# Designs tried in a protein design run: designed miniproteins, single chains, continued (5). Part 74

Each design is a single chain, and the fold is of that chain. pLDDT is the mean over its residues in the fold that is shown.

## One batch from the design tools (miniprotein)

Design m18738
Fold by ESMFold2-Fast:
Structure m18738 (fold): chain A 56 residues (1-56)
Amino acid sequence: DPKKMGEFYEKLAEEYEKKGDKKKAAEYYRKAAELYEEAGDEEKAAAARKKAEKFE
């Protein structure tokens, strides 16, 4: 289920963001965005991609 996997990676990215690991946070937000795009959730995909760009 791409939507559930996207939520999982978004949660994982938030955990790395909290720990200050910006590179891993960006990587996992990018993975979440890709999965949200596959699920057809353009709004969540855009939000996750924006967060990934913020941490690069």
Scores: mean pLDDT 82

Design m18739
Fold by ESMFold2-Fast:
Formats: C-alpha cells, sequence, structure tokens
Structure m18739 (fold): chain A 80 residues (1-80)
C-alpha cells in the first residue's frame, strides 16, 4: 500500500529526529516551532529523497496527504 509506505518513511524521519535531539520533549519543542505547512514540506522532501534513492517515481499527492493526516493524528495523541 502506497499510503503505508509513505507513512513508514515519515515515521522513520520522526524517529531519526527524536534520536538526534535526544528526547521526545526536545522533538515536540522542535515540531511546535514549525507551522503545519513547514512540517508538510519537510516530510515531503524526506519522502521524495527516499523514493529517489530507491529509483521509484514520487508518490501521488493523494497518497502523501493521507499518510500526512495519519502522522499528524498520531502526533496529536502524543500531545495529550
Amino acid sequence: DAVDRVQNIITKYLLEEIEKLGTLEKFLEYLKSLSEEERREIFREYVKKEYKEENLPEPSEEDFEKAFELVMKSLEEIEK
């Protein structure tokens, strides 16, 4: 499933950023500093990079947006 693939790539990015920043709290501070559009652009660029490295065509905008919505919903649960 293309949506699952995009979601897994975004999740990989988030886990790498948490590791780089050292704590979930620092990561959440970083995310809070970003607008929704900035988050969308960062995730999109990371997904495009991963797809290019695998010699795959870029995911559709529809598949990306579905994966983005799922990730954003998961982040809202962490904020609670």
Scores: mean pLDDT 80

Design m18740
Fold by ESMFold2-Fast:
Structure m18740 (fold): chain A 85 residues (1-85)
Amino acid sequence: MMPEEALEAAREAARAALEDERASLASAVAAALSAIGAAFAAELGDAEGARLSGEAAARAAAAGGGERAAEAARRAGEAAQRAAE
């Protein structure tokens, strides 16, 4: 079993993250999953699928992610689209 001090610290950190980033975390996860989808479409040679997944990633990141997450998702989608060509 984890030490009580470590368990208490983990609970505090988890609660703070959930309260402070609940909405942005959901948007970041959606952006990451869409970017992964774009990469898979590119690997399969599906340029249209890569484009659509890349656009979905950019929209999800813009809806609630931080500026760095939105920029990273946009660049990942663009790279996947180019790789699918």
Scores: mean pLDDT 58

Design m18741
Fold by ESMFold2-Fast:
Structure m18741 (fold): chain A 58 residues (1-58)
Amino acid sequence: GSMEEQKEELEKEIRKLGEKYGLSEEEVKTMIDGGKTLLEQGFSVEEVLELIKKELEE
């Protein structure tokens, strides 16, 4: 899909992780902003989500 479609998918998946891990709205927005930056740097949605999950799982 387009970059816009990838950003929308990433935002949706990060919001699901925020609900699962009990993150604040501020933390979710920070993760979305960081994730969108990684997509713009050439990472895939799947790669960005794996990095976020690793950080949350520690």
Scores: mean pLDDT 83

Design m18742
Fold by ESMFold2-Fast:
Structure m18742 (fold): chain A 104 residues (1-104)
Amino acid sequence: SLEKAQEHFEKALELARKARDILESNKDKFPQALKEVERAIKLLEEALKNPEKGVEYARQAIDELSKARELAKKYDPENAEEIVKLLTEAGTHASAARAYLLKT
């Protein structure tokens, strides 16, 4: 279960970093969404580094990813589709990682 949690955290981090790169290229449109994704990335990195606190870090990362998704939809809904997709999938993997830690 710890190995499965780590795999899901790594996948969430990969997807969040892809979303960050798109947001960074468009930071004039998404400054707040970028900020929330950067917070989520730090929390996911901390979950990988300190799995004993992984449940709480995952919860916080999921919250930040959700905020970033809503901000992207709000400020540029027509161009946010890929960002929303990446952040939604990242949140799903963070939730899976948290579930694996809770069931261990």
Scores: mean pLDDT 83

Design m18743
Fold by ESMFold2-Fast:
Structure m18743 (fold): chain A 102 residues (1-102)
Amino acid sequence: MHMEQEKKEKLLEWALEKAKELVEAGWYTEEDAILIAARAIAYLLENTPPDEMPSEEEIEEAFERAEAEYLRHLLLREPLELSELEQEFKEELEERLRKEKE
């Protein structure tokens, strides 16, 4: 449990920074950037060992995948349905981003 919580916290920190980068680039709204970031870290948590931190390459690949899937859903005008884990990360990132804007 403790190792998974530490990994989750690190992934949330990376996701928050990536969401900010996407917004600053002017390509996405905060809501869209948070959604992409939440999906990327949920994928990493589910697809990497619980006692292993993902590499920088794995993080970048996860974000590229999440962004590509988001853009695909947008182009096809399909509703993007979130898993429970993706929803949890989205809510956490929204709260953290709001607090950092002070």
Scores: mean pLDDT 77

Design m18744
Fold by ESMFold2-Fast:
Structure m18744 (fold): chain A 74 residues (1-74)
Amino acid sequence: MSAKALEAAAKMIRDEAKRVLEEAKKEGNSEAVKLAQEAIRLADLALKYIEQGDLERAEELIKRASELLEQAKK
């Protein structure tokens, strides 16, 4: 993937994870809160690696963030 495509993916995951986090907090779902927080952290870290030109690490972090976000939404 291009750096721009990875950046767009990381930002989308971060924004969705923030929405899921707020929903989980309202529902009192502590497990979903933790998963959403970790997804945000990994998406932010992926953006940092994109800035450094490490696209392989960024892609791996984006995949992990996406998996955690899917778990948080269940």
Scores: mean pLDDT 85

Design m18745
Fold by ESMFold2-Fast:
Structure m18745 (fold): chain A 90 residues (1-90)
Amino acid sequence: MYSLQQSIQIMMDDNYQYMIDNPSDSVYVSSTFSQYIQSVAPQLTQQQLQTLRSHLQQMLDRMRQDGMPQDTINIVQQTITYIDQQSTQS
């Protein structure tokens, strides 16, 4: 059985691979998982939020290296900012 945080991480890894293969869909894909992460973030512990943030930061760095569209990069950056806000409020 996976934790909610581990399930999100697996989903993000699968979605990242899809975005590499289909860059034109990357804004839609990143928006969709960002909305999901934002909906479930209040259910995560501080430790789980920090783990997820680290994973998102690694994804963001890879997206920049791989030349992903700026709109896609901005969506992931906004998701990290949202997690940082949730971490501060807990």
Scores: mean pLDDT 80

Design m18747
Fold by ESMFold2-Fast:
Structure m18747 (fold): chain A 55 residues (1-55)
Amino acid sequence: MLEEELREKIIEEAKELREQGLSGNEIAEILSKKFGVEFSDVADLIMEYIKEENE
């Protein structure tokens, strides 16, 4: 689904920005503007990804 593909793109971009040392809030702000998605939705996606990685 296109929405799932968009979520995957956001997560990939977030991974790259996180590697550059940006905070989750900064990443969410950048990606919300880049992809035209609400800040809260991007922040939630990043938070879920971090939880999955830490397990």
Scores: mean pLDDT 74

Design m18748
Fold by ESMFold2-Fast:
Structure m18748 (fold): chain A 55 residues (1-55)
Amino acid sequence: SMREKLLRAIGEILRAIGDIFDAELRGDKEALEKAKKELEEAKKKLKELEEEEKK
């Protein structure tokens, strides 16, 4: 369902945000860049689902 897909996408965003904060606290630059990339991909996926719901 669309609701299930939206909740999963939101969950991915929240996880990526958590990963960013964890990487910052650890001073892990590689993990930070990876987490930022995960966040951008999750945001793109959510935006695509929002456009699909407009139909």
Scores: mean pLDDT 82

Design m18749
Fold by ESMFold2-Fast:
Structure m18749 (fold): chain A 65 residues (1-65)
Amino acid sequence: GLLEKMKKLFDEEAKKEGLSEEEKKKAYEILEEKLLEIGLNPPKEPILPEELVKKSIEEAKKELA
């Protein structure tokens, strides 16, 4: 499913960026929240899974800074 695909992309990107366990947990929570919001209110243009993962990681880093 979509979550399984996103989890794989997330794990690969998190490994590349060398995220801490805390950053990884926060980024995954943000990613899940974004996926839920997209499901409830679909955007006019599709968001690429890779872009969604990267944005979630960036937001987690900002929140934990």
Scores: mean pLDDT 77

Design m18750
Fold by ESMFold2-Fast:
Structure m18750 (fold): chain A 60 residues (1-60)
Amino acid sequence: SAAERAARAAAGAAALAQALGLDSERGQKFAGHMTGAPVEQVTVAPDGSSASVSPEAAAR
C-alpha cells in the first residue's frame, strides 16, 4: 500500500540519517524529503532510529 511504502521509506531514511550522524531534527527533515510528506506529518524517534508517516500524508 502507499501508506506502507511511505512508512518504510521514512523509516529507512531516518535510519540512514542516524547512521550518517545527523541529529533527529535533521533526520525528520531528511525523511520528509525522501517520502515527499510534509515534515510535520513524519514522526521520528528521538534517536532517529525509526519514523512513521500519517496515513493521510501517505495516501496523497
Scores: mean pLDDT 59

Design m18751
Fold by ESMFold2-Fast:
Structure m18751 (fold): chain A 77 residues (1-77)
Amino acid sequence: SRMEEILNLAAEVVRLTRQLGLHTQEEVAEATGLSLEQVQLVFDVARRRVNPRLLSEEQIKTLEEAKRRLEELLEKA
């Protein structure tokens, strides 16, 4: 389902931050170039503190972009 896809995106972002040794949301924001608010959203979704059904398409694109940027960083490490 779309909800499962969104939750999986957020979980994958958190997994990638751990693989890169990024320990704070501030470090994730600095490494990816995303705003702190965008990073906070990703972690809130991953921790199931936000209902995925209430996310806008722009917020879902933020999750997808966070994953892409972290995967690129991991490939270059």
Scores: mean pLDDT 86

Design m18752
Fold by ESMFold2-Fast:
Structure m18752 (fold): chain A 66 residues (1-66)
Amino acid sequence: VEEELRRELAKLPPAVAAALEEVSRLVPPEEALRFARRLRETAEEDPEIAEALALLWLGVARVAAR
């Protein structure tokens, strides 16, 4: 699962990948992987929205992890 997540992160824009890598430390790997795949699909259509969603999810994950 973690190796699959790293592979998906390599396919994303660097800013999106960086945010998701941090999220993967705060949530279960399978959840991070699911979100990475969602963002990959979004980035294909709208990279700016994908980056915004990654940052939003990072914020939510940080609050929830407290």
Scores: mean pLDDT 76

Design m18754
Fold by ESMFold2-Fast:
Parts: sequence; C-alpha cells; structure tokens
Structure m18754 (fold): chain A 66 residues (1-66)
Amino acid sequence: MVKSLDDQRQQLLASGELTAQQLDEQAKASSPDKAAVLQAKRDAALAAVQAGAEYLTKRREELLRS
C-alpha cells in the first residue's frame, strides 16, 4: 500500500516535470500571445502536481498511523 502511494507520487512528479518542460519550450518558440497561454497552463499544471504530491504524502502518513 505505502509503496503504491510512493510510486504514484514519483510518477506524478516526473510526469508533471516533463509536461512543464514541454510547455516552457513551446512558450519560448511561440508568439507572445500564445506564450502567455502556455505559461499559464504550465503554472496551473505545476500547482496541480504539487497539490497532488502533498495529498499522497498525507495519505502515506495516515496509513503509517493506522
């Protein structure tokens, strides 16, 4: 159970980093208008990944107390 949560957290963080890097590179190659949209998507994706990682960390701690 704990290992599954750790695996999910690592996969989430890794996928989030790849998505953020892809969006950042696209923004650098895009027009200013499109770059602004891509940067907003990157920021939203990073925020969601961090929230998800914290949620999984909290669940891991709760299972260890059970």
Scores: mean pLDDT 79

Design m18755
Fold by ESMFold2-Fast:
Structure m18755 (fold): chain A 74 residues (1-74)
Amino acid sequence: SEELMKKIERAQELARELERLGLTEEAEKVRRLVSQGIDYLYIHKNEEEAQKLVDEAIALGERAIAEARARAAA
């Protein structure tokens, strides 16, 4: 779906932002979840599992950025 494609793009943007912040391990985790989600969408034709994995990638990325910003402010 177009909505799921936008979420994939968002997760990829979050991974790039994490990499810019030097959070390489967190960026790699987000990228792995996105890759798994894409596989479920196109190989396994399982949109429900793809959605879960991409949503998890976004949540992980947003949390990691927020935590990094909080540490920088302390």
Scores: mean pLDDT 87

Design m18756
Fold by ESMFold2-Fast:
Structure m18756 (fold): chain A 62 residues (1-62)
Amino acid sequence: ATLVVPVGEAATEEQVRAAAEAAGAKVVSVEVRGDRAVVEVEGSEEQVAAAARAIAARLGAA
């Protein structure tokens, strides 16, 4: 699944990957484009949703 998550402009691909993996999703690729992270993840719908939430919670604007 492809996730597009708003992130802070200082967010790195490594931080996005770490957040998604901490949520239990398998990360295939990460690209940070300005204020957005584009992440390819593999897993259940629950793992994909958890990854999106983890990225938003750690790296997104509250």
Scores: mean pLDDT 77

Design m18757
Fold by ESMFold2-Fast:
Structure m18757 (fold): chain A 65 residues (1-65)
Amino acid sequence: SSKLTAFDIASMALAIEAGAGVSTSLKDGKIVVKVDHPDQAVRDELKERIKKYGEELGLPEVVLE
């Protein structure tokens, strides 16, 4: 969907800004986002930003790794 594409692009942009890696996938109808960065604080902050954006778009529950 256009919302899922927008979410994927935004998640990648947020990750690039944070110097982190991100990957998105669909599993059992849920959006799974994996965030990679050596600093846990960066991972936690990025996860919260991605989660909030998904909620604002009205997407199904976003699972963060």
Scores: mean pLDDT 80

Design m18758
Fold by ESMFold2-Fast:
Structure m18758 (fold): chain A 66 residues (1-66)
Amino acid sequence: LTPETLRELELAAKEHDFAGPRTLTAVLEDPEGQVLKKRTLSFDVSFNAAGEAVVTLTGLEEQVFE
């Protein structure tokens, strides 16, 4: 995972306030909108004692295009 993709997952989990196992497809596009790389992520969302969302990766599948 890129640091950018992981950051987006953490923000999404925190914003939507959900817990439990989740999957998400992340797409990397060039400036013209062509898909360069696609990743399907499996992760677990939990909340710490302060009520903050914690995202833990449990799986990763990656496809590379051109």
Scores: mean pLDDT 66

Design m18759
Fold by ESMFold2-Fast:
Structure m18759 (fold): chain A 69 residues (1-69)
Amino acid sequence: MAEELAEETRRRVRDLFLKQGYSPERAERLAELAAETVRHLLEKGVDPGLASTIAMVRALAEAVDEEIA
């Protein structure tokens, strides 16, 4: 189910950023972005594995953009 993959991806992204020293609030925002990306891509018919990978890359890109500002 799309929601299960979105939740799994959200947890992975949240844990990644928490381990890197991000605040819980910032980690959760990036995790929600990843979950929303998974839901959107699955609705468009993208492969689940690819959707999860794209969501992770998008969250990382957003984190980098925030750091370089």
Scores: mean pLDDT 80

Design m18760
Fold by ESMFold2-Fast:
Structure m18760 (fold): chain A 58 residues (1-58)
Amino acid sequence: RLELMVRIGELLRERGPLSARELAEALGVSQSTVSRLLQEMVARGELVRLPDGRYALP
């Protein structure tokens, strides 16, 4: 889980804003797994959720 969170941050730095589906595809995990991690990271202030549903670094 920590490893997946690190990879999410790396992907967002490299590729810019991404949807949960795009992150799930890139990481090789289910969208439900990524969505749960993204919600946690947003709650911690590590990511922001954009109005279009994509996620980005703050």
Scores: mean pLDDT 81

Design m18761
Fold by ESMFold2-Fast:
Structure m18761 (fold): chain A 58 residues (1-58)
Amino acid sequence: SEGQLKMLEALIDRLAEVAADPEALRAFGRQVLEDYKAGKITPEEAIARLREAARALR
């Protein structure tokens, strides 16, 4: 849904603000959004991937 997409975009922005490499996190986040839009992953899987990346890139 559009609401879920906007939530994922907002999560990427929030995580990037505290990341050691914000550009790397945003690039990863764009790929996660593409996978979500293509129906490859659920919103819950997208959130999990984004949070794991944020921990790895801190």
Scores: mean pLDDT 82

Design m18762
Fold by ESMFold2-Fast:
Structure m18762 (fold): chain A 83 residues (1-83)
Amino acid sequence: DAEGVRIYAEALRWLAEALEEIDPEAAEKAREAAERAERAKSLEEAKEIVKELAKWLDTKKSPRVAALTTAAILRAIGDLLDL
């Protein structure tokens, strides 16, 4: 589903923008993940990209980064439920 792939990519782009002033390294990783998700050929590939990014962001052990990551995931879930 191309629309589902787009939803994940948009959520990751939102996350990258939200992280720019908080953690530039995390913002860069989120931006790279968004670009990869935009090129994903399947919903499964897009989900794996999101999971890999979330796992990496968790290594930061930053409550602020964790809160924004959770917000991005909830945003994607909300958009997917509207499909």
Scores: mean pLDDT 84

Design m18763
Fold by ESMFold2-Fast:
Structure m18763 (fold): chain A 63 residues (1-63)
Amino acid sequence: MSEEELQAEREQALANARRLLEEARKQGNKEAVELAEKALALEDDPYGATLLAGMAGWEIRRS
């Protein structure tokens, strides 16, 4: 995979995590907030960040 493709995936993962974090905070969903914060901490691992962001989104939707 090219560095350009990896950078694009990283930026998308971070954007999704930030979006979900804001949504979780507005909802008061502490578990989703923690998952989104962990996703942001994994900015060097876009796949791990995407997985955690997905889990945060699931918690938001489930609540």
Scores: mean pLDDT 77

Design m18764
Fold by ESMFold2-Fast:
Structure m18764 (fold): chain A 71 residues (1-71)
Amino acid sequence: SLAEQARREAEEIVRRLVERGYKPDIAASLAYTAVALRAVGLVVEGKITPEQAREMFRAAKEAADEEAARL
């Protein structure tokens, strides 16, 4: 699902940024922002609905915050 993809993407971005020396909270913010911008792009291109984008936003934020809290 789009939510599952957004979660995995956010988690991976958090891990990569922390490995590069970013603080977990900053990594989470950047990961969520990256996924959110991609979702907006997909809506503009007509590939997903605004409701699907909202689902991706929620999933990405939750996953990014959870991953950062674990580190």
Scores: mean pLDDT 87

Design m18765
Fold by ESMFold2-Fast:
Structure m18765 (fold): chain A 120 residues (1-120)
Amino acid sequence: SLAMDVLLTQLQGVSNLLQKAIELLKEGRYDEAFKVINTVLDRLPGLLAEVRALIAQGAPRADLERLRSLLQTLSSNIQELIELLKTIDSKEAKELIKKLQELLKDIQDVLAEIERALAS
């Protein structure tokens, strides 16, 4: 569906931002990385709400499998970001870690909802 294709494009955009943030952190470009991470923190909760709505509406198995794969990638990237941020001795990095851990839990909750829908 058009709604699914738009959502997948937006989630892929977030994945690209996470990869950019990882690269910026590895380069020591912390202020730029923090701005990119804040963009992810602003955008991703709304997209996860859209995923939950599509699951509730009975999205096709193929679409649920595509969402699962992409959310698993996002989960992996966020875990890598958290580990990189732990190496930075700053208040801003510690605050971002807490927010990313909350976001990671939300992604894991959505992934559990997808697995339940796929098992049905």
Scores: mean pLDDT 91

Design m18766
Fold by ESMFold2-Fast:
Structure m18766 (fold): chain A 59 residues (1-59)
Amino acid sequence: MIDETIEEAERLAKEGRLEEALELLEKAIQVADMAKDTASRERAEKLKEEVERKIREKE
């Protein structure tokens, strides 16, 4: 489910598995968009921005 996918991505991000978290978030955004679930989509997009920022900082 979308919420479980977002939670899994959040866990991966906390573990430093940023690229895997990003892949799950992209999938969650796609599924939320298809389901017209605006709240889940916004949550996934916000977390994606955080993950992308961490990837850039990691260098």
Scores: mean pLDDT 79

Design m18767
Fold by ESMFold2-Fast:
Structure m18767 (fold): chain A 65 residues (1-65)
Amino acid sequence: LQHESESVRENAAFALGNIGDERAVPALVKALSDESESVQSAALSALKKIGEEKVKKAAQELQKA
């Protein structure tokens, strides 16, 4: 079912964003082309969140140095 499928894909995108796993980036980029606007929005939010985690890691390295 389209409705159920969309919910699963949307939840997966949010979960990947929360984890901040860069390995999920290709799957999230593909989700930006999804027919569901909700899935597209979740994927975009996850990609932004992964970017924020990279910034946090860079800041920690600067504090270490």
Scores: mean pLDDT 70

Design m18768
Fold by ESMFold2-Fast:
Structure m18768 (fold): chain A 73 residues (1-73)
Amino acid sequence: SAQEAEAYYNRGNLYFNLGRYDEAIEDYTKAIELDPGFKLVAVAYGNRSKAYAALNRLEEAKKDEQEALKLLL
């Protein structure tokens, strides 16, 4: 559901702000899987990209950045 996707997205943001990037990535991944909305999916990809980059996981970061840009175009 949209509410469930938003809950995961919001918790992912909280983990991200705490520097808990692995847990942020898991929650953003759940939000992406559950989110029916175009704009929320794009933002979730962008934030997951930042979390991957923080962990020096640059290939995953690049893929998520490309998906976010594609969805915003």
Scores: mean pLDDT 85

Design m18769
Fold by ESMFold2-Fast:
Structure m18769 (fold): chain A 80 residues (1-80)
Amino acid sequence: STLERIKEIEEEIRELGKELEKASPEAQKQVQELMAETQKKVKEIVEKYNYDISNPEAQKELLEVAEEFLARLKEIVAAS
């Protein structure tokens, strides 16, 4: 389910966060920029659905943003 996938992504992000604590200042800056971009996308989706995050379509769009964030975070960690 969408919720199960979101939980898996959350767990992977937490593990990558531990590796990121050892990362270069450049990698940390890339993560800050990625977080700012991701927060903007999340805000746009939440506002689009009038803050109703129980909407299945909102959950799908949020999952897509979470998947993109995870993929890019993995790239930053691998390069650091």
Scores: mean pLDDT 82

Design m18770
Fold by ESMFold2-Fast:
Structure m18770 (fold): chain A 61 residues (1-61)
Amino acid sequence: VQEKERELSRLMAEGKYEEALDLAFELGDTDPATLKVLINALDPSDPRVKELRKKYEELTK
C-alpha cells in the first residue's frame, strides 16, 4: 500500500494524471487529498472520476 502511494505521488508530480487515476482505482484506499487532485485534474465525465468523487465524499463525511 505505502509503496503504491509513493508511486501515485510520483505520477501526479510528473503530471501523469491518467496513469495516476488507474493506480488510484487499483489501490481503492487512497488519501482524500490525492483523490481531490485527480478529480479536479481529469475529465469529470469519466466514469472512473465519478467513482473517485464518490469515494472522496465517503472519506470526508
Scores: mean pLDDT 74

Design m18771
Fold by ESMFold2-Fast:
Structure m18771 (fold): chain A 79 residues (1-79)
Amino acid sequence: MSEEQKKEVEGTMYYMGGVIAEKNEDYELAIEYFEKAAEAYKDDPEKQAQALERLAEAAEKAGDLELAKEYREKAKEAA
């Protein structure tokens, strides 16, 4: 597996972990997984933006509105 393929797989795994954590209302864990997914997708602007948008939603549900605003801004810059 190439480094590029490895990052794609890792990003997808982290993204799915974030979605599962969000469904379990574990927003702190969801933030952690979506942050790792965004980092893994740093060379894929579209997927990075999707991960950052999900991170912002998880932050908002965790009650951290400032963090949510920051990540929504980063998602717009990534896309």
Scores: mean pLDDT 82

Design m18772
Fold by ESMFold2-Fast:
Structure m18772 (fold): chain A 81 residues (1-81)
Amino acid sequence: MSPLEERFRAAAAEANALYGEAGLLRHRADALEAEGARSDPATAERLRAEAERLRERARELEEEAERKAAEAQALQAEIAA
């Protein structure tokens, strides 16, 4: 396999893994919000803040995934050229 094909596959795999991690964090955030809806106001505020931090981390992972996906796309175009 060419070095470009190896880099393409690595970038694509990293993008998929990062999207997967982001999805798990969003699922956890949703669960915390649901728990907060059934909690006292002080606990609800804390859980909402934690859910927002998890969503912020999910966004960071999605941005990293987008960069890796773009890298993979550029490498694929270079391989096909």
Scores: mean pLDDT 87

Design m18774
Fold by ESMFold2-Fast:
Structure m18774 (fold): chain A 74 residues (1-74)
Amino acid sequence: ALSPEERAAARAAAIRAANELERKAEELGLSRDELALIQQHFAEVFRRRLLEEGASVEEAYEIAMEEAEKLIEE
């Protein structure tokens, strides 16, 4: 289980990612459905890395953002 500090950091990272992905979607003219798919993919990768693979919040964030950005390229 995540510590209270790790949980707080994870929540902050998730909010940061949501804001950044929404900004990119607006700049690129992506649909609401495309944004939702990208945000879902970020959330799935972030949770897996953080909870199943023991990555730090920062590492999980970087990997999940990279994977979300790859999805934007498709």
Scores: mean pLDDT 82

Design m18775
Fold by ESMFold2-Fast:
Order: C-alpha cells, then sequence, then structure tokens
Structure m18775 (fold): chain A 86 residues (1-86)
C-alpha cells in the first residue's frame, strides 16, 4: 500500500474519515475511538491528520522489505491489531 491509496481526495493528508473508509473496505468496522487511536499513533504533530512524512515514518516501522511501502498483508495485520484493542 502507498500513501496515495489512503489519500482518496489527493490533498496530501490522510484524515480519520479516509482511514475509516479504507478499514471498512477491508472488512473492519472500527469505532471512532479506534480510528482516533490509529491517527494519534501516526500523527506526530497533533493536527489530527497524517501527512506524507508521518506516513513514511510508520511505513518504515512496519515495512519488512525496505521498499517504502506496506504490502496488503502487512496493512491488514496492522489494522486488525488496532481493531482488536477495544
Amino acid sequence: ATFKMFDLNGDGVITGEELREVMESLGFHPSDEQVKDLIDEFDDDGDGVIDEEEFKKLVAKFDKDGDGTLDMDELLEMLSHYSRKE
């Protein structure tokens, strides 16, 4: 997965609403609190959105192959972890 897969409107940031839409498209039904927790984990500057640099930092944490992207399996594992927390 790339930043552009989450940036559905092309404004250069990922909102909690866009993140929720991606999670729901993958068969997860996150609560508003789960979406907020996920944004808070990625949002280093506290503005409530994820910019491209914040996304790159997260990808680097979970990217096992070092290509600067998350594959679909790594993405599903990450999202299922946050969906189970609450």
Scores: mean pLDDT 65

